# Designs tried in a protein design run: designed miniproteins, single chains, continued (3). Part 21

Each design is a single chain, and the fold is of that chain. pLDDT is the mean over its residues in the fold that is shown.

## One batch from the design tools (miniprotein)

Design m8698
Fold by ESMFold2-Fast:
Structure m8698 (fold): chain A 66 residues (1-66)
Amino acid sequence: MVRVKITVDPQYAGGVTNLIQNLKGRVVDSTPTEIIADVPENETTGKLRVALDAIGGTYEILGPAG
């Protein structure tokens, strides 16, 4: 797993959190505009990326997840 920081409009934060859980990831921390999560490496270029691109969200890979 890798740790990512996701920046989205607050209206989408709940949807992004649900997507992370559906991808067998884990939310580590969240604010209204930023979500820090551990996700499988393949999802950063897979379903998570596609979903974030669709809603105008951005993400940054922080490193390996603990």
Scores: mean pLDDT 79

Design m8699
Fold by ESMFold2-Fast:
Structure m8699 (fold): chain A 71 residues (1-71)
Amino acid sequence: SLAEKIRKIREELRKFLKSKGLTDEQADAAIELAFAYLAGVSREQVREWARRLGIPEEVLDEAIEKLKEML
């Protein structure tokens, strides 16, 4: 099902982001920002939110690319 696919994607992204040194809160936020970007939120806006949360731009970029590959 789509729900099962999304759950697996979120689990894999969370593990990846935590391996990059993000906290649980930062990893969950980075996942939501990656989905928001693919849903049409501007690159500038997701970068601003990531910066406020201490998420490195490079790590956000990696999350977006990994999400694209898994969809």
Scores: mean pLDDT 87

Design m8700
Fold by ESMFold2-Fast:
Structure m8700 (fold): chain A 65 residues (1-65)
Amino acid sequence: MEERKKKIEELVARLRSIGAEPTVKIEGDKITLTIKSDDPTTLAAGAILGIGAQIEGIVDEVVVE
């Protein structure tokens, strides 16, 4: 859906604005968000945003590293 795609783009932009490195992978019906950061505080904030997006159905899986 176009709205879901836009929400993913907004999420990626927000994650980058806090200093995280987001990667989005789409495999069939599954959307995986991977969040990377060398800063534990940024990683925790990114994880919270990612989990929120998963609960809202924007992404299906969240990976933090």
Scores: mean pLDDT 81

Design m8701
Fold by ESMFold2-Fast:
Structure m8701 (fold): chain A 82 residues (1-82)
Amino acid sequence: MEEEFREQIEKMKKQAEELIEKAKKGEVSVEELKQALENFEGNAKKLIEEMKKNGLFELAKELEEFEKEFKEEVEKIIKEKE
């Protein structure tokens, strides 16, 4: 169970990092970044709730902190681009 949640978090982090790198290269539009952020936030919220229900509070906090950092990076790129 914990290992499955950790795998999901790692996949989400990898996808987010790849999106940020593509955005820095100008390969992703502002609209795509906004949609990706909304999708990430929705998925993260569901996963955080499930982890908390299973007593995995440290993993939930790790994802909450990553979500905050990802949102800040996306907003920074959007402001710098337009």
Scores: mean pLDDT 82

Design m8702
Fold by ESMFold2-Fast:
Structure m8702 (fold): chain A 70 residues (1-70)
Amino acid sequence: SMVDKLVEEVRRIADEGLESGDLEKTLKQINAIYEEAKKKLSEEDFQKLAKEMQKILLEFYERYEEKLLE
């Protein structure tokens, strides 16, 4: 589905962001996907994407914080 493809795209961006350490670029790219999805997806599909993106962002923040503290 389009939702599944966008979820995998966000995961790829988050993983690349952890490798590069570029938080600003990573969040900007993820936000761009969020804004485009909000315009193009149905309410139900957007809610599904937003829920999965929240999980990915929480994991990204935890892993990014770990990298900064070490």
Scores: mean pLDDT 85

Design m8703
Fold by ESMFold2-Fast:
Structure m8703 (fold): chain A 70 residues (1-70)
Amino acid sequence: TREKIVEELNEAGKKVDQAVKDGSTREEILELIKETAEYSLKLMMVEVGRLAKERRGDEELAKKLEEEAL
């Protein structure tokens, strides 16, 4: 669900913040940033799908983007 993606994105962001505070290595921080980016991409796909349906009635694109994100 969209809510689960938002929750996972927030948790990934918290891990990055904590790693920086704890003095984690550059490599560890980069891997956590990549995780955050992945959830951000999924959230964008769901959002774009919603807009495609609402703004131009493109239900096929909306469905494809939601399936790819989830």
Scores: mean pLDDT 79

Design m8704
Fold by ESMFold2-Fast:
Structure m8704 (fold): chain A 65 residues (1-65)
Amino acid sequence: SMKKLSQERKKQLEQISKQGSRQIEEIDRLLQKTGDKQKAAQLLAQLQKEVNDQILELSEQIKKK
């Protein structure tokens, strides 16, 4: 059976998600202001990797329990 995330880990995951969403908004603003699609795409891909890495690390900690 799959176990629910601990409250602490769930809260951390939610925080990571919310911070990522805010950074996506900043990248969108950059795109709208500069029109630099290439730069915006690179920043978005970098952000996605950073967020995924943090989520994977958190997920690994949860799986150990």
Scores: mean pLDDT 74

Design m8705
Fold by ESMFold2-Fast:
Formats: sequence, structure tokens, C-alpha cells
Structure m8705 (fold): chain A 86 residues (1-86)
Amino acid sequence: SLSERQRAVVNEVVRAKIEAYLFIDKAIKEGKSLEEILAEVRRFLDETHRRIVEKYGLTPEEEAQLRAILDDILVNLEEYAKEKLK
């Protein structure tokens, strides 16, 4: 089973992923361009990475693992935004 700390980090990532999808849907409805949406999503995920690293005291190895996870999420979010703007 995951430790309490590991579970908390996973929950933060899941919440950030949900918030990012909801943000994309809202930004599309508000008429934002793909470029604006992607710039804001990248900024949000960079801030999420920094916040989680600081809050949970991640090691450099854990920071790199979190970055890889958030980069995978970013790829999926960018594809989602592109598909929605077709």
C-alpha cells in the first residue's frame, strides 16, 4: 500500500489533472486561442510541480519522477485541447 505521504502526492496530481481539464473546457468556451490555452496549462503544471516539491519535501529523484508524470499529463492535455478546437 502507498504511504500517507505518497497517497497525498498522488491526490495532488489527480486534482491538478482534473483542474487542468476543467480549465481547458472553460478557456475554449471563453474563446481563448490554442496558444493561450497551452501557455496557461504549461504554467499551471510548472507551478503544480514546484508546489508539490516544496510542500512534501521531494528528493531530486522524486522531483524528476513527478516531472515525468506531469510531462505525460501535459501531452494528454495538449492533445485534448487540440481535438476540442477542431
Scores: mean pLDDT 88

Design m8706
Fold by ESMFold2-Fast:
Structure m8706 (fold): chain A 62 residues (1-62)
Amino acid sequence: SLADKGLIEEFARELNISPSELSELVYKATGKSTAEWLQEKRKQGLSIEEILEELQKLVDES
């Protein structure tokens, strides 16, 4: 969705990486697309801040 696309672009900006790098990182770590992984985390009740923190950890571990 357009909202998911905007959120993914915002996360990539906050992490200082490209949306393409973010997509590769999430896929490498989880086997899922960024949009699919985000939907799963939101369904689990994570806030936007908590999701960003998990993504930052993935960046730091790469």
Scores: mean pLDDT 82

Design m8707
Fold by ESMFold2-Fast:
Structure m8707 (fold): chain A 80 residues (1-80)
Amino acid sequence: MLEELLEEARRAAEEVARRLLSDPELQQRAFNEAFREGQVVINLALARQPNPTAAQREALLAEVRRAVEETARRLAEEAR
């Protein structure tokens, strides 16, 4: 469960950073920040509900993807 959620967060962070940024250094920074935010979302959710249902897992994955997208987009805008 946790490993699967972390893998999805990592994949989402990689794709968003690569999509929004062309500079490798900025891509790496965006990836690190977005993945960290995804991990925070996952850890807080699992602390509240250690055994989520399938529906709760889908909702959590959607929230993780949103947090990752928002973080990477903010960094891309800051890069100007």
Scores: mean pLDDT 82

Design m8708
Fold by ESMFold2-Fast:
Structure m8708 (fold): chain A 71 residues (1-71)
Amino acid sequence: MEEKLREIAELAEKLLDLPPDSPEAQELERRATELLRSLREWLARNPDPAQRQRVIDLYRALMAEIQAKAA
């Protein structure tokens, strides 16, 4: 799951540099949507609250880093 979180973060960074509705932006958005869906399914099915919390914390940290780069 950490690998998917890194992929989502990298895709989000690339999207910041692309115009909306470009073929590249559409492809990256599609891939990001699939990765987010997979992540949500994993969180819903994982019974270990400690593992879920760790992944959520990593996701929040990555989103904060992306926002910092956008500023």
Scores: mean pLDDT 71

Design m8709
Fold by ESMFold2-Fast:
Structure m8709 (fold): chain A 77 residues (1-77)
Amino acid sequence: SEVQERLDRLSELIKRLMNAVNKGKPREEIERLVEEISRLTGMSEEEKQRLLESLLNEDLVTSAQLFEEAIARVRAG
């Protein structure tokens, strides 16, 4: 299904993003991955900024919440 394909792609993007954050990849690379996730999930500009800031500040609670909200949005669409 289209929903399952989007969920699989989202899962891979989240794994890639967390890997980039954990390895201290350049901010530009992290921002590109956040942008891809936002386009796939329909995140607002405010949600994108919150996700980026939470990842750069190692705020795992906020980043996990935003990922759960993104996954729920894809499941609902």
Scores: mean pLDDT 86

Design m8710
Fold by ESMFold2-Fast:
Structure m8710 (fold): chain A 116 residues (1-116)
Amino acid sequence: SSEERLKLRLQGLAILLSLTSEDEERSKILEEVANSEDLSEEKLKEALVKAGFDESLADQLIGLVTNNPDGLSEEELLELIKLLLGINNKDLSEAEEIFKKFKEEYPEHYKALLGE
């Protein structure tokens, strides 16, 4: 359903943020919200703010995965991963490894983000 697809997209963003972070406390908050069966945009925003992101950045990131009805292309998803790595002060060279890991380990979230 469209509601289930939205939930998977929000969970996918939380998973990607966890995969792109070296901060154990931040990653734990993001992993907990990613495993929420009732995840909404409001709940994800609260979790992102708790994890140390400002409200404007949280709104922007959520918008990137929710405001595209056809989903992201693979290129746009890779650029999102690079953006998240930059936000988390990580090396952008890790983006392709994280993309492959996300696609392999989280295939349903991957498909939801791509609009498949």
Scores: mean pLDDT 85

Design m8711
Fold by ESMFold2-Fast:
Structure m8711 (fold): chain A 74 residues (1-74)
Amino acid sequence: SMEDRVKNGIAGLETLAAMARARGDEALAARLEAAKQQVIELVKQGDLEGALAVYREAAREFYRRHFPHIPIPA
C-alpha cells in the first residue's frame, strides 16, 4: 500500500542517513534527515504521494553518491 511504502521510506531515510554518517558524509546525512522531516510533514498533511516523491529523490541522491551500481528501491 502507499502507507506501507511511505513508512518504509521513512525507515529507509533513517538508514541512509546513518550510512552517510558512517562514511563521513555529514552534509548528505543532514539532507537525508531534512528529507525525512519533509516526508513526515507531508504525511501529516495527507499527501502520501508527495511524501513518496520526496523519499525517492533523497534516496536517489544517496545512491548516486555512494552506490551508483545499486538501483533505488521502489
Scores: mean pLDDT 82

Design m8712
Fold by ESMFold2-Fast:
Structure m8712 (fold): chain A 67 residues (1-67)
Amino acid sequence: MEQIEVKVTGATPEQREELQLRIAKAVREALDAGKTPEEIYEAIQKAADEFQAEHPDIRVEVRRVPA
């Protein structure tokens, strides 16, 4: 399994929890839809990008780490 790291800078604890919930939902929906690991990664990136757009003062970065 590949580890996906999401780094958030400038966020409050509540904003970090919101981002984690959005990512968890995106992963669950992708898995339920039978999507590939690449598509799951795209779903995570999309959730992070949407969160970044809503909070322009926060920096969100998504990275893939080898398992």
Scores: mean pLDDT 78

Design m8713
Fold by ESMFold2-Fast:
Structure m8713 (fold): chain A 91 residues (1-91)
Amino acid sequence: SEAQKNIEEAIEHLEKAIEAVEKGDLEEALKHINEALSHVTGLYPLIDKEDYEKIIELLEKAKEAVKKGDKEAAIKHLKEAIEELKKLKEE
């Protein structure tokens, strides 16, 4: 489905964002988070509004952590966003 495609592409970009954070490439991490945000935006209104808002909030928190150089907080929020997206992949 279109929703499943956007979910998978968002997860892939967030996994790449985690790798970039771990390598200290904060600019690359922000690029991947923004690409994931674009795919998440494509999920509304295909998913529940509360799930959508939660994922957007987690990604915004991840972006703030990356901008501050807080690698631990960034990875935590990125992993939380991935888990929320995985819950939406139920067929």
Scores: mean pLDDT 86

Design m8714
Fold by ESMFold2-Fast:
Structure m8714 (fold): chain A 55 residues (1-55)
Amino acid sequence: MEEEDLERIKKLLEYAKTHPEAAGYFNRLVDDYLKGAEKENPEFAKKIKEIKEKY
């Protein structure tokens, strides 16, 4: 589950890079995932933050 979710987040961030005009939308989706993860699974939230820093 976590691995699949991380792959989806990576794809959203890649799409934000290739479509700068829609980057805000895709970054907001990732931020919404992060906010939810911080409450339910802080370890997963850290992984999301690390991916965001690389993208």
Scores: mean pLDDT 77

Design m8715
Fold by ESMFold2-Fast:
Structure m8715 (fold): chain A 110 residues (1-110)
Amino acid sequence: MEGEGEAEVTAPLSDEGFLQALKDAVKKIAEKATGLEVKDVKNIEFRFTRTEERADGSLVAEGTIEAELITKDGKKYKVTIEGRVELRYDPAAGTLTLKITAKKVKIEEL
């Protein structure tokens, strides 16, 4: 299946918070693109063609995110998301906000 979409997630400012925000954002995009019920997101890989730090300290990356999806019915899929990732830090609140803007979403059953 092919599609486009956006997902934004706010999480605690930590490595675990970042990973959870990333999994939640990928899940939201995949579910919007396909209607699948996603149970788990694994093996997230990035291939960024461009990265930029903005004047406000936010990070922007453009490229590809690949991940393995496990659905509630136990099927496995590979998702490929092409687009833009924006990461904003709020140290005063102790949070990070991750936004993915997908230009193309491809899903393949494994």
Scores: mean pLDDT 81

Design m8716
Fold by ESMFold2-Fast:
Structure m8716 (fold): chain A 72 residues (1-72)
Amino acid sequence: STQQQRRQGFHMGGQVIDALRRGDLDRARDIVQQMYDQLSDDIVDRTIGMIRQALSPDMRRVFDRIVDQVRQ
């Protein structure tokens, strides 16, 4: 269901934020890959937006690079 996917996206987004704050870029990339594999496009976009809002400008640049790597 859409509600279940939103909840899953929220939890996965939190895990990405935690991984990035710890400097675990491989873990962050793996979770972002799982988001694209498991969640609908609209839920992924909302989750990415949430992650970006929680991050400092420096960490957003790192995160954007990870998203680009997963999407290519």
Scores: mean pLDDT 87

Design m8717
Fold by ESMFold2-Fast:
Structure m8717 (fold): chain A 56 residues (1-56)
Amino acid sequence: DYKSSLQAAGLVSSGEMTNQQASDILYKNGDYKSGDAVKQSKNPEQGSRNAIQQGR
């Protein structure tokens, strides 16, 4: 879900949420592709960018 990906990307980017927490939320929402992208990222900024790309 693109909306879930944007939500997670925003929270990860702002530092309010870790990549692991954002990935867990995306998985619970059924957005496995974006969840995997966030989990595999080196840092929150990269996680945010990857989540947006995979949420398309």
Scores: mean pLDDT 70

Design m8718
Fold by ESMFold2-Fast:
Structure m8718 (fold): chain A 83 residues (1-83)
Amino acid sequence: AAELQAQAQAAYEAGDWEALAALAVELARLLVEQAAASPDAVAALERGREVLREELAAATNPAIAAALEEALALVEEALARLR
């Protein structure tokens, strides 16, 4: 999970939006899986939700917007189930 976060950050900094979109969806899936196994995952999901909301609001590429919306929906669903 931390490794995918680092890869997503590197893609973002490099401007590789196609890779970032794919990594964002994969990262969201792993955060949802970790939420079932780790209490620290809730805090990570909350931080991820805020970042995803900000990036979605700023997204101009429809493919990136779609991937961020999917990732955000997965994170919000996981948080609702853990409360």
Scores: mean pLDDT 69

Design m8719
Fold by ESMFold2-Fast:
Structure m8719 (fold): chain A 90 residues (1-90)
Amino acid sequence: SKEAIEEAIRLLEKLSGGVPRLVRLGLQAILNGDYELANTLFNLAAGVSIGASDSGREVLEKAIEGLKTLSGKGARESAEALEEALRRNE
């Protein structure tokens, strides 16, 4: 949902580093209807593809899956932030 994406952006803003920043910008692009930019940013941050047919939940779930395949603090903290946003918006 839009609310889950907005909460994810808020949680990611508290994190530092390139991966959280790219994920946050990708989610902002989705809210702006810019799926081409969003797909570019999510591919760069998490190695995942998203499209206009994906729901807000599906975007977050795909991003979490991609981020969990990566090593490093930024990927881990970004995945945790997205999981928390989904949990808050059940």
Scores: mean pLDDT 86

Design m8720
Fold by ESMFold2-Fast:
Structure m8720 (fold): chain A 68 residues (1-68)
Amino acid sequence: MEEEKNRVIEEGRAQVRAARSLDELKAAILKTANKLLELGYSIDEVDAVVRELAAEGLRHLGLPPPPA
């Protein structure tokens, strides 16, 4: 399960880095979040991953980080 979680997060991170627009970034994050939820992770765990991926993706796109 941990290995599958890491794989999903790595795939999500790759998709986030490949995103060329805010819409693509949002789609990549949503896809990753849904996969983690399907694997049985809690909302809190998924939110932590989503926040990390959003910050990384926004930085890659040259946009400011998400508000606190």
Scores: mean pLDDT 78

Design m8721
Fold by ESMFold2-Fast:
Structure m8721 (fold): chain A 51 residues (1-51)
Amino acid sequence: SLDDFLKEYSKKTGLSVEELRKVISELIHKEGWRGLRFTRQKEAIEEYVKK
């Protein structure tokens, strides 16, 4: 699930789940329907944490 993915990335990066959820919220605001897709949400989190 998205929640499980965010918890895993929170542990790997030291970022809070709340911060990662904000990335998802910004993605949805920017991309609309595309931002609702789990695959796109995973990509956005991976890109965010690599920067």
Scores: mean pLDDT 81

Design m8722
Fold by ESMFold2-Fast:
Structure m8722 (fold): chain A 82 residues (1-82)
Amino acid sequence: SIADAIQQLQNIREQIKNARTNEEAGKLALEGAKIYLQNSKDIPKAIGRVLYTIGLMLDGSMTKEDAIAIVDDSIAQLQAQS
């Protein structure tokens, strides 16, 4: 359910806060973006979020703050659809 997806994303957000590296934070943000894609009614927007996350990881620009923002936006999008 969307409620279960939001709970999973909140758990990932907590894990990102405790991540030791930007690389760990990025991997967690990507898992969050995948959960968002699997549960979103707006598939094109969700695909865009996954691609954005991959782009930041590939160019080495992913920060812990970016990872948190990706998960927070994913939560907000799912809440708007519930």
Scores: mean pLDDT 88

Design m8723
Fold by ESMFold2-Fast:
Structure m8723 (fold): chain A 87 residues (1-87)
Amino acid sequence: SKKDKVLEIVKQLMEGKISLTEAYKQITLITEDLSPEEQFQILNAVADEVIARVRKGEISPAQAEKATKLLGLWVIDIAMKRHEAES
């Protein structure tokens, strides 16, 4: 599942195993064949899982901040692709 691949990338970023730039490149590559709507569905599912883990105390605020920065960059990318598809 592409959602599981994105979750693994987010996990590697939170664990400090990859940089924000590398995580963003990997997400963009594995989701490039998806519509903006499909990408938003995966992003929302990933965001919900990160929030749930924060609430359970399973990830630190610093790890959550890394995930939030990555997801924020991805939101902008999806929004730009949606705008281009409408044009």
Scores: mean pLDDT 84

Design m8724
Fold by ESMFold2-Fast:
Structure m8724 (fold): chain A 98 residues (1-98)
Amino acid sequence: MPLSEKDMLIIELQMAIISASTGYILLRTGKNVALAQESLRADVRYLAEVMKEALEKFPDDPEVKKLVKKAYEILQEIRNDPRVSDELKEYVDKVLEE
């Protein structure tokens, strides 16, 4: 299937957003909080890496800008939740600084 590099990166960014959102929902259930926090940390790291690559390669693409904005909104929600670990909040603060 002839997907461009941009199309593949948009799909990867969408998947990273879904993973972070799902991880955050699982944390909100209050079940196995330690495992949920570790999973969310991995999801947030992956999202940050994909966001950085998308902005470096396609900074002016409207779909990339839209997805990055959505990712920032999710990261801000995670940052403001009292259930999220201080270590993960510090990591999110560094991502939002970039």
Scores: mean pLDDT 81

Design m8725
Fold by ESMFold2-Fast:
Structure m8725 (fold): chain A 59 residues (1-59)
Amino acid sequence: DRVEEGNRLARRGMDLVGRADDLEARGRADPGNRGTLMRQADEMRRQATRVGDEFVGLS
């Protein structure tokens, strides 16, 4: 079902963006781990972009 798949992708995309935002905030607050946390945030952002592209493909 395209609608159900779209809803799943939208929720996954929002979750990934939220996780990236949290990791970026932690990176700003924790200089000792900033590099690692920012790289993890970038990976979440990249995954969110791929999910968004898949979602657009369903439209």
Scores: mean pLDDT 81

Design m8726
Fold by ESMFold2-Fast:
Formats: C-alpha cells, sequence, structure tokens
Structure m8726 (fold): chain A 70 residues (1-70)
C-alpha cells in the first residue's frame, strides 16, 4: 500500500528528527501532523496496520514532548 509506505517513511524521518539536537518543535510537529493524516487515511484501507503505526507515532511524540519539557 502506498499509504503504508508513506507512513513508515514519515515515521523514520520523525525518528531521525527526534535524534537531532537541532530539531525545532515546528519541524517535528509538521512531520508528526503529516504522518497522522496519512495514518488516518490508512485506517479506511487497513485499520490493523494503521493502529500499529499510530501507536509508534504516539511513542515518538511522547519522547519529543519529554525532551522539550526538560
Amino acid sequence: SPLREEAKKLLAEIKALLEDPNTTSAEFGEKARKALLVILELYEQDPETAEELKKELEKLVEEFEEKMDS
């Protein structure tokens, strides 16, 4: 599925942003929002895969929020 591949690619990019000390909240938020929109579209075609990818996105967002709050 093109949506699945796009979501996985965006999650990999988000993970790279999380590991980059120069990443801004705006950059992270933009990629996270785009990933969420793709995952929401994927729910209509493959809800099981979409749920797995959404959990991964939520983990990455939590890690970034913890880093920014510290």
Scores: mean pLDDT 84

Design m8727
Fold by ESMFold2-Fast:
Structure m8727 (fold): chain A 59 residues (1-59)
Amino acid sequence: MELSEIVRKVLNSPELTEEEKQKIVDIIRKNPPTSIDDLIKLAEKELGKEVAEKIRKIA
């Protein structure tokens, strides 16, 4: 799955709160990820392991 498709799937997931989705958008805007693994690592570093695990489950 393309990274952009995964990002869309994550941002449309009911498993994430609107606040968590906004924080994910802010991270992507500040430091655009090059892969899903990069996105998960960025989320773990900036938002914590719980949000990173939610992204991993959705992707």
Scores: mean pLDDT 79

Design m8728
Fold by ESMFold2-Fast:
Structure m8728 (fold): chain A 120 residues (1-120)
Amino acid sequence: AKLPTKEEFEELLKKFEEFGDVFSEGLLELQEAGAPLEDIKELAELGQKLKELMIELEEVYRYEPENGEKIFELLEKMIEELEKLKAKLEEIKDVNPEAVARMIKKIEELIELIKEIMEK
């Protein structure tokens, strides 16, 4: 597979930032709707893991662009963590279906974009 182009990487960063905004708002809405503290904590921990993977991906892409193996490993890990986050949100969807639907939509947009980047 070819490495992500600069344009693809910038689109990924932008979509990840948009996801982060929707995710933060959605967590507050879930908390206000009475989601269990344990579920909010687990969602926040999954979100933090995704943020750490994105930071590592940006560092590798900018400073070690020849390390395609590591770039693709990080992209695969991001898909795995996004799928886990989606599954956890689906478990608690009845707490606030509209907030969960918005969060899942952004997760699915990120998964699709990462898959498109990897399918070269």
Scores: mean pLDDT 88

Design m8729
Fold by ESMFold2-Fast:
Formats: sequence, C-alpha cells, structure tokens
Structure m8729 (fold): chain A 116 residues (1-116)
Amino acid sequence: KEKVKKEFEEILRELRDDLEALYQKSGREAYKLFAEAYQALLEGKTEEALELFEKAIKLALEELEKKAAASDDPDKDKKLAEAKALAEELLELFKRLAEGDLEAMEEFIEMYKASL
C-alpha cells in the first residue's frame, strides 16, 4: 500500500513538471491549472487540488470547443464528444484521489502507464 502511494506521488511530480513545461511552451492556462492541482494534491491540500482540477478541466474544454469551432477536421465533433466524456471520467477519478482512495491511485497509475 505504501508502494502504491509512493509510485502515485512520483507520477504526480512527473505530470506537474510536464504540464509546467507545456504551459511555458504553449501559454495555455489549462496546463498551469493542472500543474497547480497536482502540486496541491502532493501537498495534501485536497480541497484546493479539487477546485484547481475542476477549473483546469472547464478551461481545457472551453479551449477545445473554440479550437473545434475553427477546425476543418471532419471528426471534430466526435473528438470533442470523446474529450468531454474523458473529462467527466478524469474529474470523478480525481475526486476519489483527493479522498485518498488507493484503488483510484492504482487506476491512475495504470492510465498513466498506458499513455506512455
């Protein structure tokens, strides 16, 4: 159980650093908010982490909707719907992570590994 928490915290640090780098490169505020949410979670500031994560998701979806509206991609509506569904799943997962749910931590770790 301690091993799961340690691996989870290592992944949060990596994601925070990656998101901070993405913010510096792109200027997209959503990346900054996600980085701050993961940092708050690492510091045990669970309520602050959840608020920051909710703001980050909302801003990311608003940016994606604007990009989709300007896009010539024939799959833009499908991609937007898939992104909204993923956002809902991620928000529910993050709520469980903020509550210290070890099963949610394991799910998060596996999701991260699958993205590599």
Scores: mean pLDDT 82

Design m8730
Fold by ESMFold2-Fast:
Structure m8730 (fold): chain A 81 residues (1-81)
Amino acid sequence: SLEEIMEKVLESFRVMAEELVRSMVARGASREQIREVMDIMVDWVVEELAKEYNLSEEEVEEFRERLREIAEEVIDKVLAE
C-alpha cells in the first residue's frame, strides 16, 4: 500500500540522513550548511515520489513535513554527540 511505501521511505531517509549528517559534521560543516543540504534532499525525494506514485497535494505536503521533521531530528541528534 502507499502507507507502507511511505513508512519504508521515511525509515530509509532517516538512515541515509544520519550517515550524511555525520559525514558532514566530521568534515566541519556548519548546522546551516547541513540544513541547506538536507532541504535539497527532502525536496528531491518528495518530487520523485510525487512523480512515481501520483501523490495528491495533501500527500505531498504531509510527506515533505515528515521528511523535514526527520531531517531536523537527525541534525539535532548528531550535533548533540
Scores: mean pLDDT 85

Design m8731
Fold by ESMFold2-Fast:
Structure m8731 (fold): chain A 74 residues (1-74)
Amino acid sequence: SEEEEKKKKEKERAKKIKELVDKLVAEMQGVSKEERLEKIEEFVEEAREAGLPEELIEKLKKAFLERLEEVEKS
């Protein structure tokens, strides 16, 4: 049914989000601030290619940028 296909797509999307986030977090460890910014931009592009909603991508990008700024202020 269309409802089952929708639920399947939602689960696949959630799994993809987790995979992309986990990858970004791992890749941001031990690198410079400039490289972290590049990784965040790569994540945004990969998320768009994966079909994630733009609003969700923007919220995730903002969260990562805010964490980066907090480390800088510390």
Scores: mean pLDDT 75

Design m8732
Fold by ESMFold2-Fast:
Structure m8732 (fold): chain A 76 residues (1-76)
Amino acid sequence: MKVELTITNLSPEVAEELAARARAAGARVTLTERGKYILSISGLSEELAEELFEEAKAAGATASLIKDGKIVKLYT
């Protein structure tokens, strides 16, 4: 299963924490700064993707969770 997670409007601290957790799990992570942090993650397990999505949502970020090319969760 292809699992992708895109998160925007993160604080630098939360962005680095989520990126580190995803990288530790072997996921591909792209962290971009354009006045605000944008985190793009691919290669996650479903369980870790759900956990990181909920943490991003709790932090007040915008998050999109995609499984097999379909958006299954979106928080704006």
Scores: mean pLDDT 78

Design m8733
Fold by ESMFold2-Fast:
Order: structure tokens, then C-alpha cells, then sequence
Structure m8733 (fold): chain A 72 residues (1-72)
């Protein structure tokens, strides 16, 4: 699946838990990043889960096949 990186979350552990159904090998990397691989080709369930936790989300598609999601 496509690689996904999520940056800017204050509660990384809660966000990681919410994203486990949608990502393969989700993990916290560095100070404020979550990384994993998309289980399905659709990013929309991840965005919905982020918004359900009260974050705003901006999605960027990055070559060669990586999504970066900025949350605040």
C-alpha cells in the first residue's frame, strides 16, 4: 500500500490507536509523526478518523506514492 505520514498531532497515542484499522504497521516516529502503510487504496477513512478526534487535516500527495497529512 501507499506510505502515509501524519504530522502535528498533540495526542499521538490516541491518534495512532484510531488509525490502526486503516494502516499496516502504524508507529510513532520522531517527536510528532505517525507513519504506516495504507491497507486499502483510499485515504478517506483516515481523514475521517482524524476529523472525528477534533483535528483539522490537510492532505498532500507526494511522489513516488506517499501521502503526507498535516493536522492541527
Amino acid sequence: GLKVRITGAEDKEALLEALKPYLVNPRIVGDNEIEGYLKEGDISPIIDAIKALGYEAKVRAVYPGEYVIEVR
Scores: mean pLDDT 78

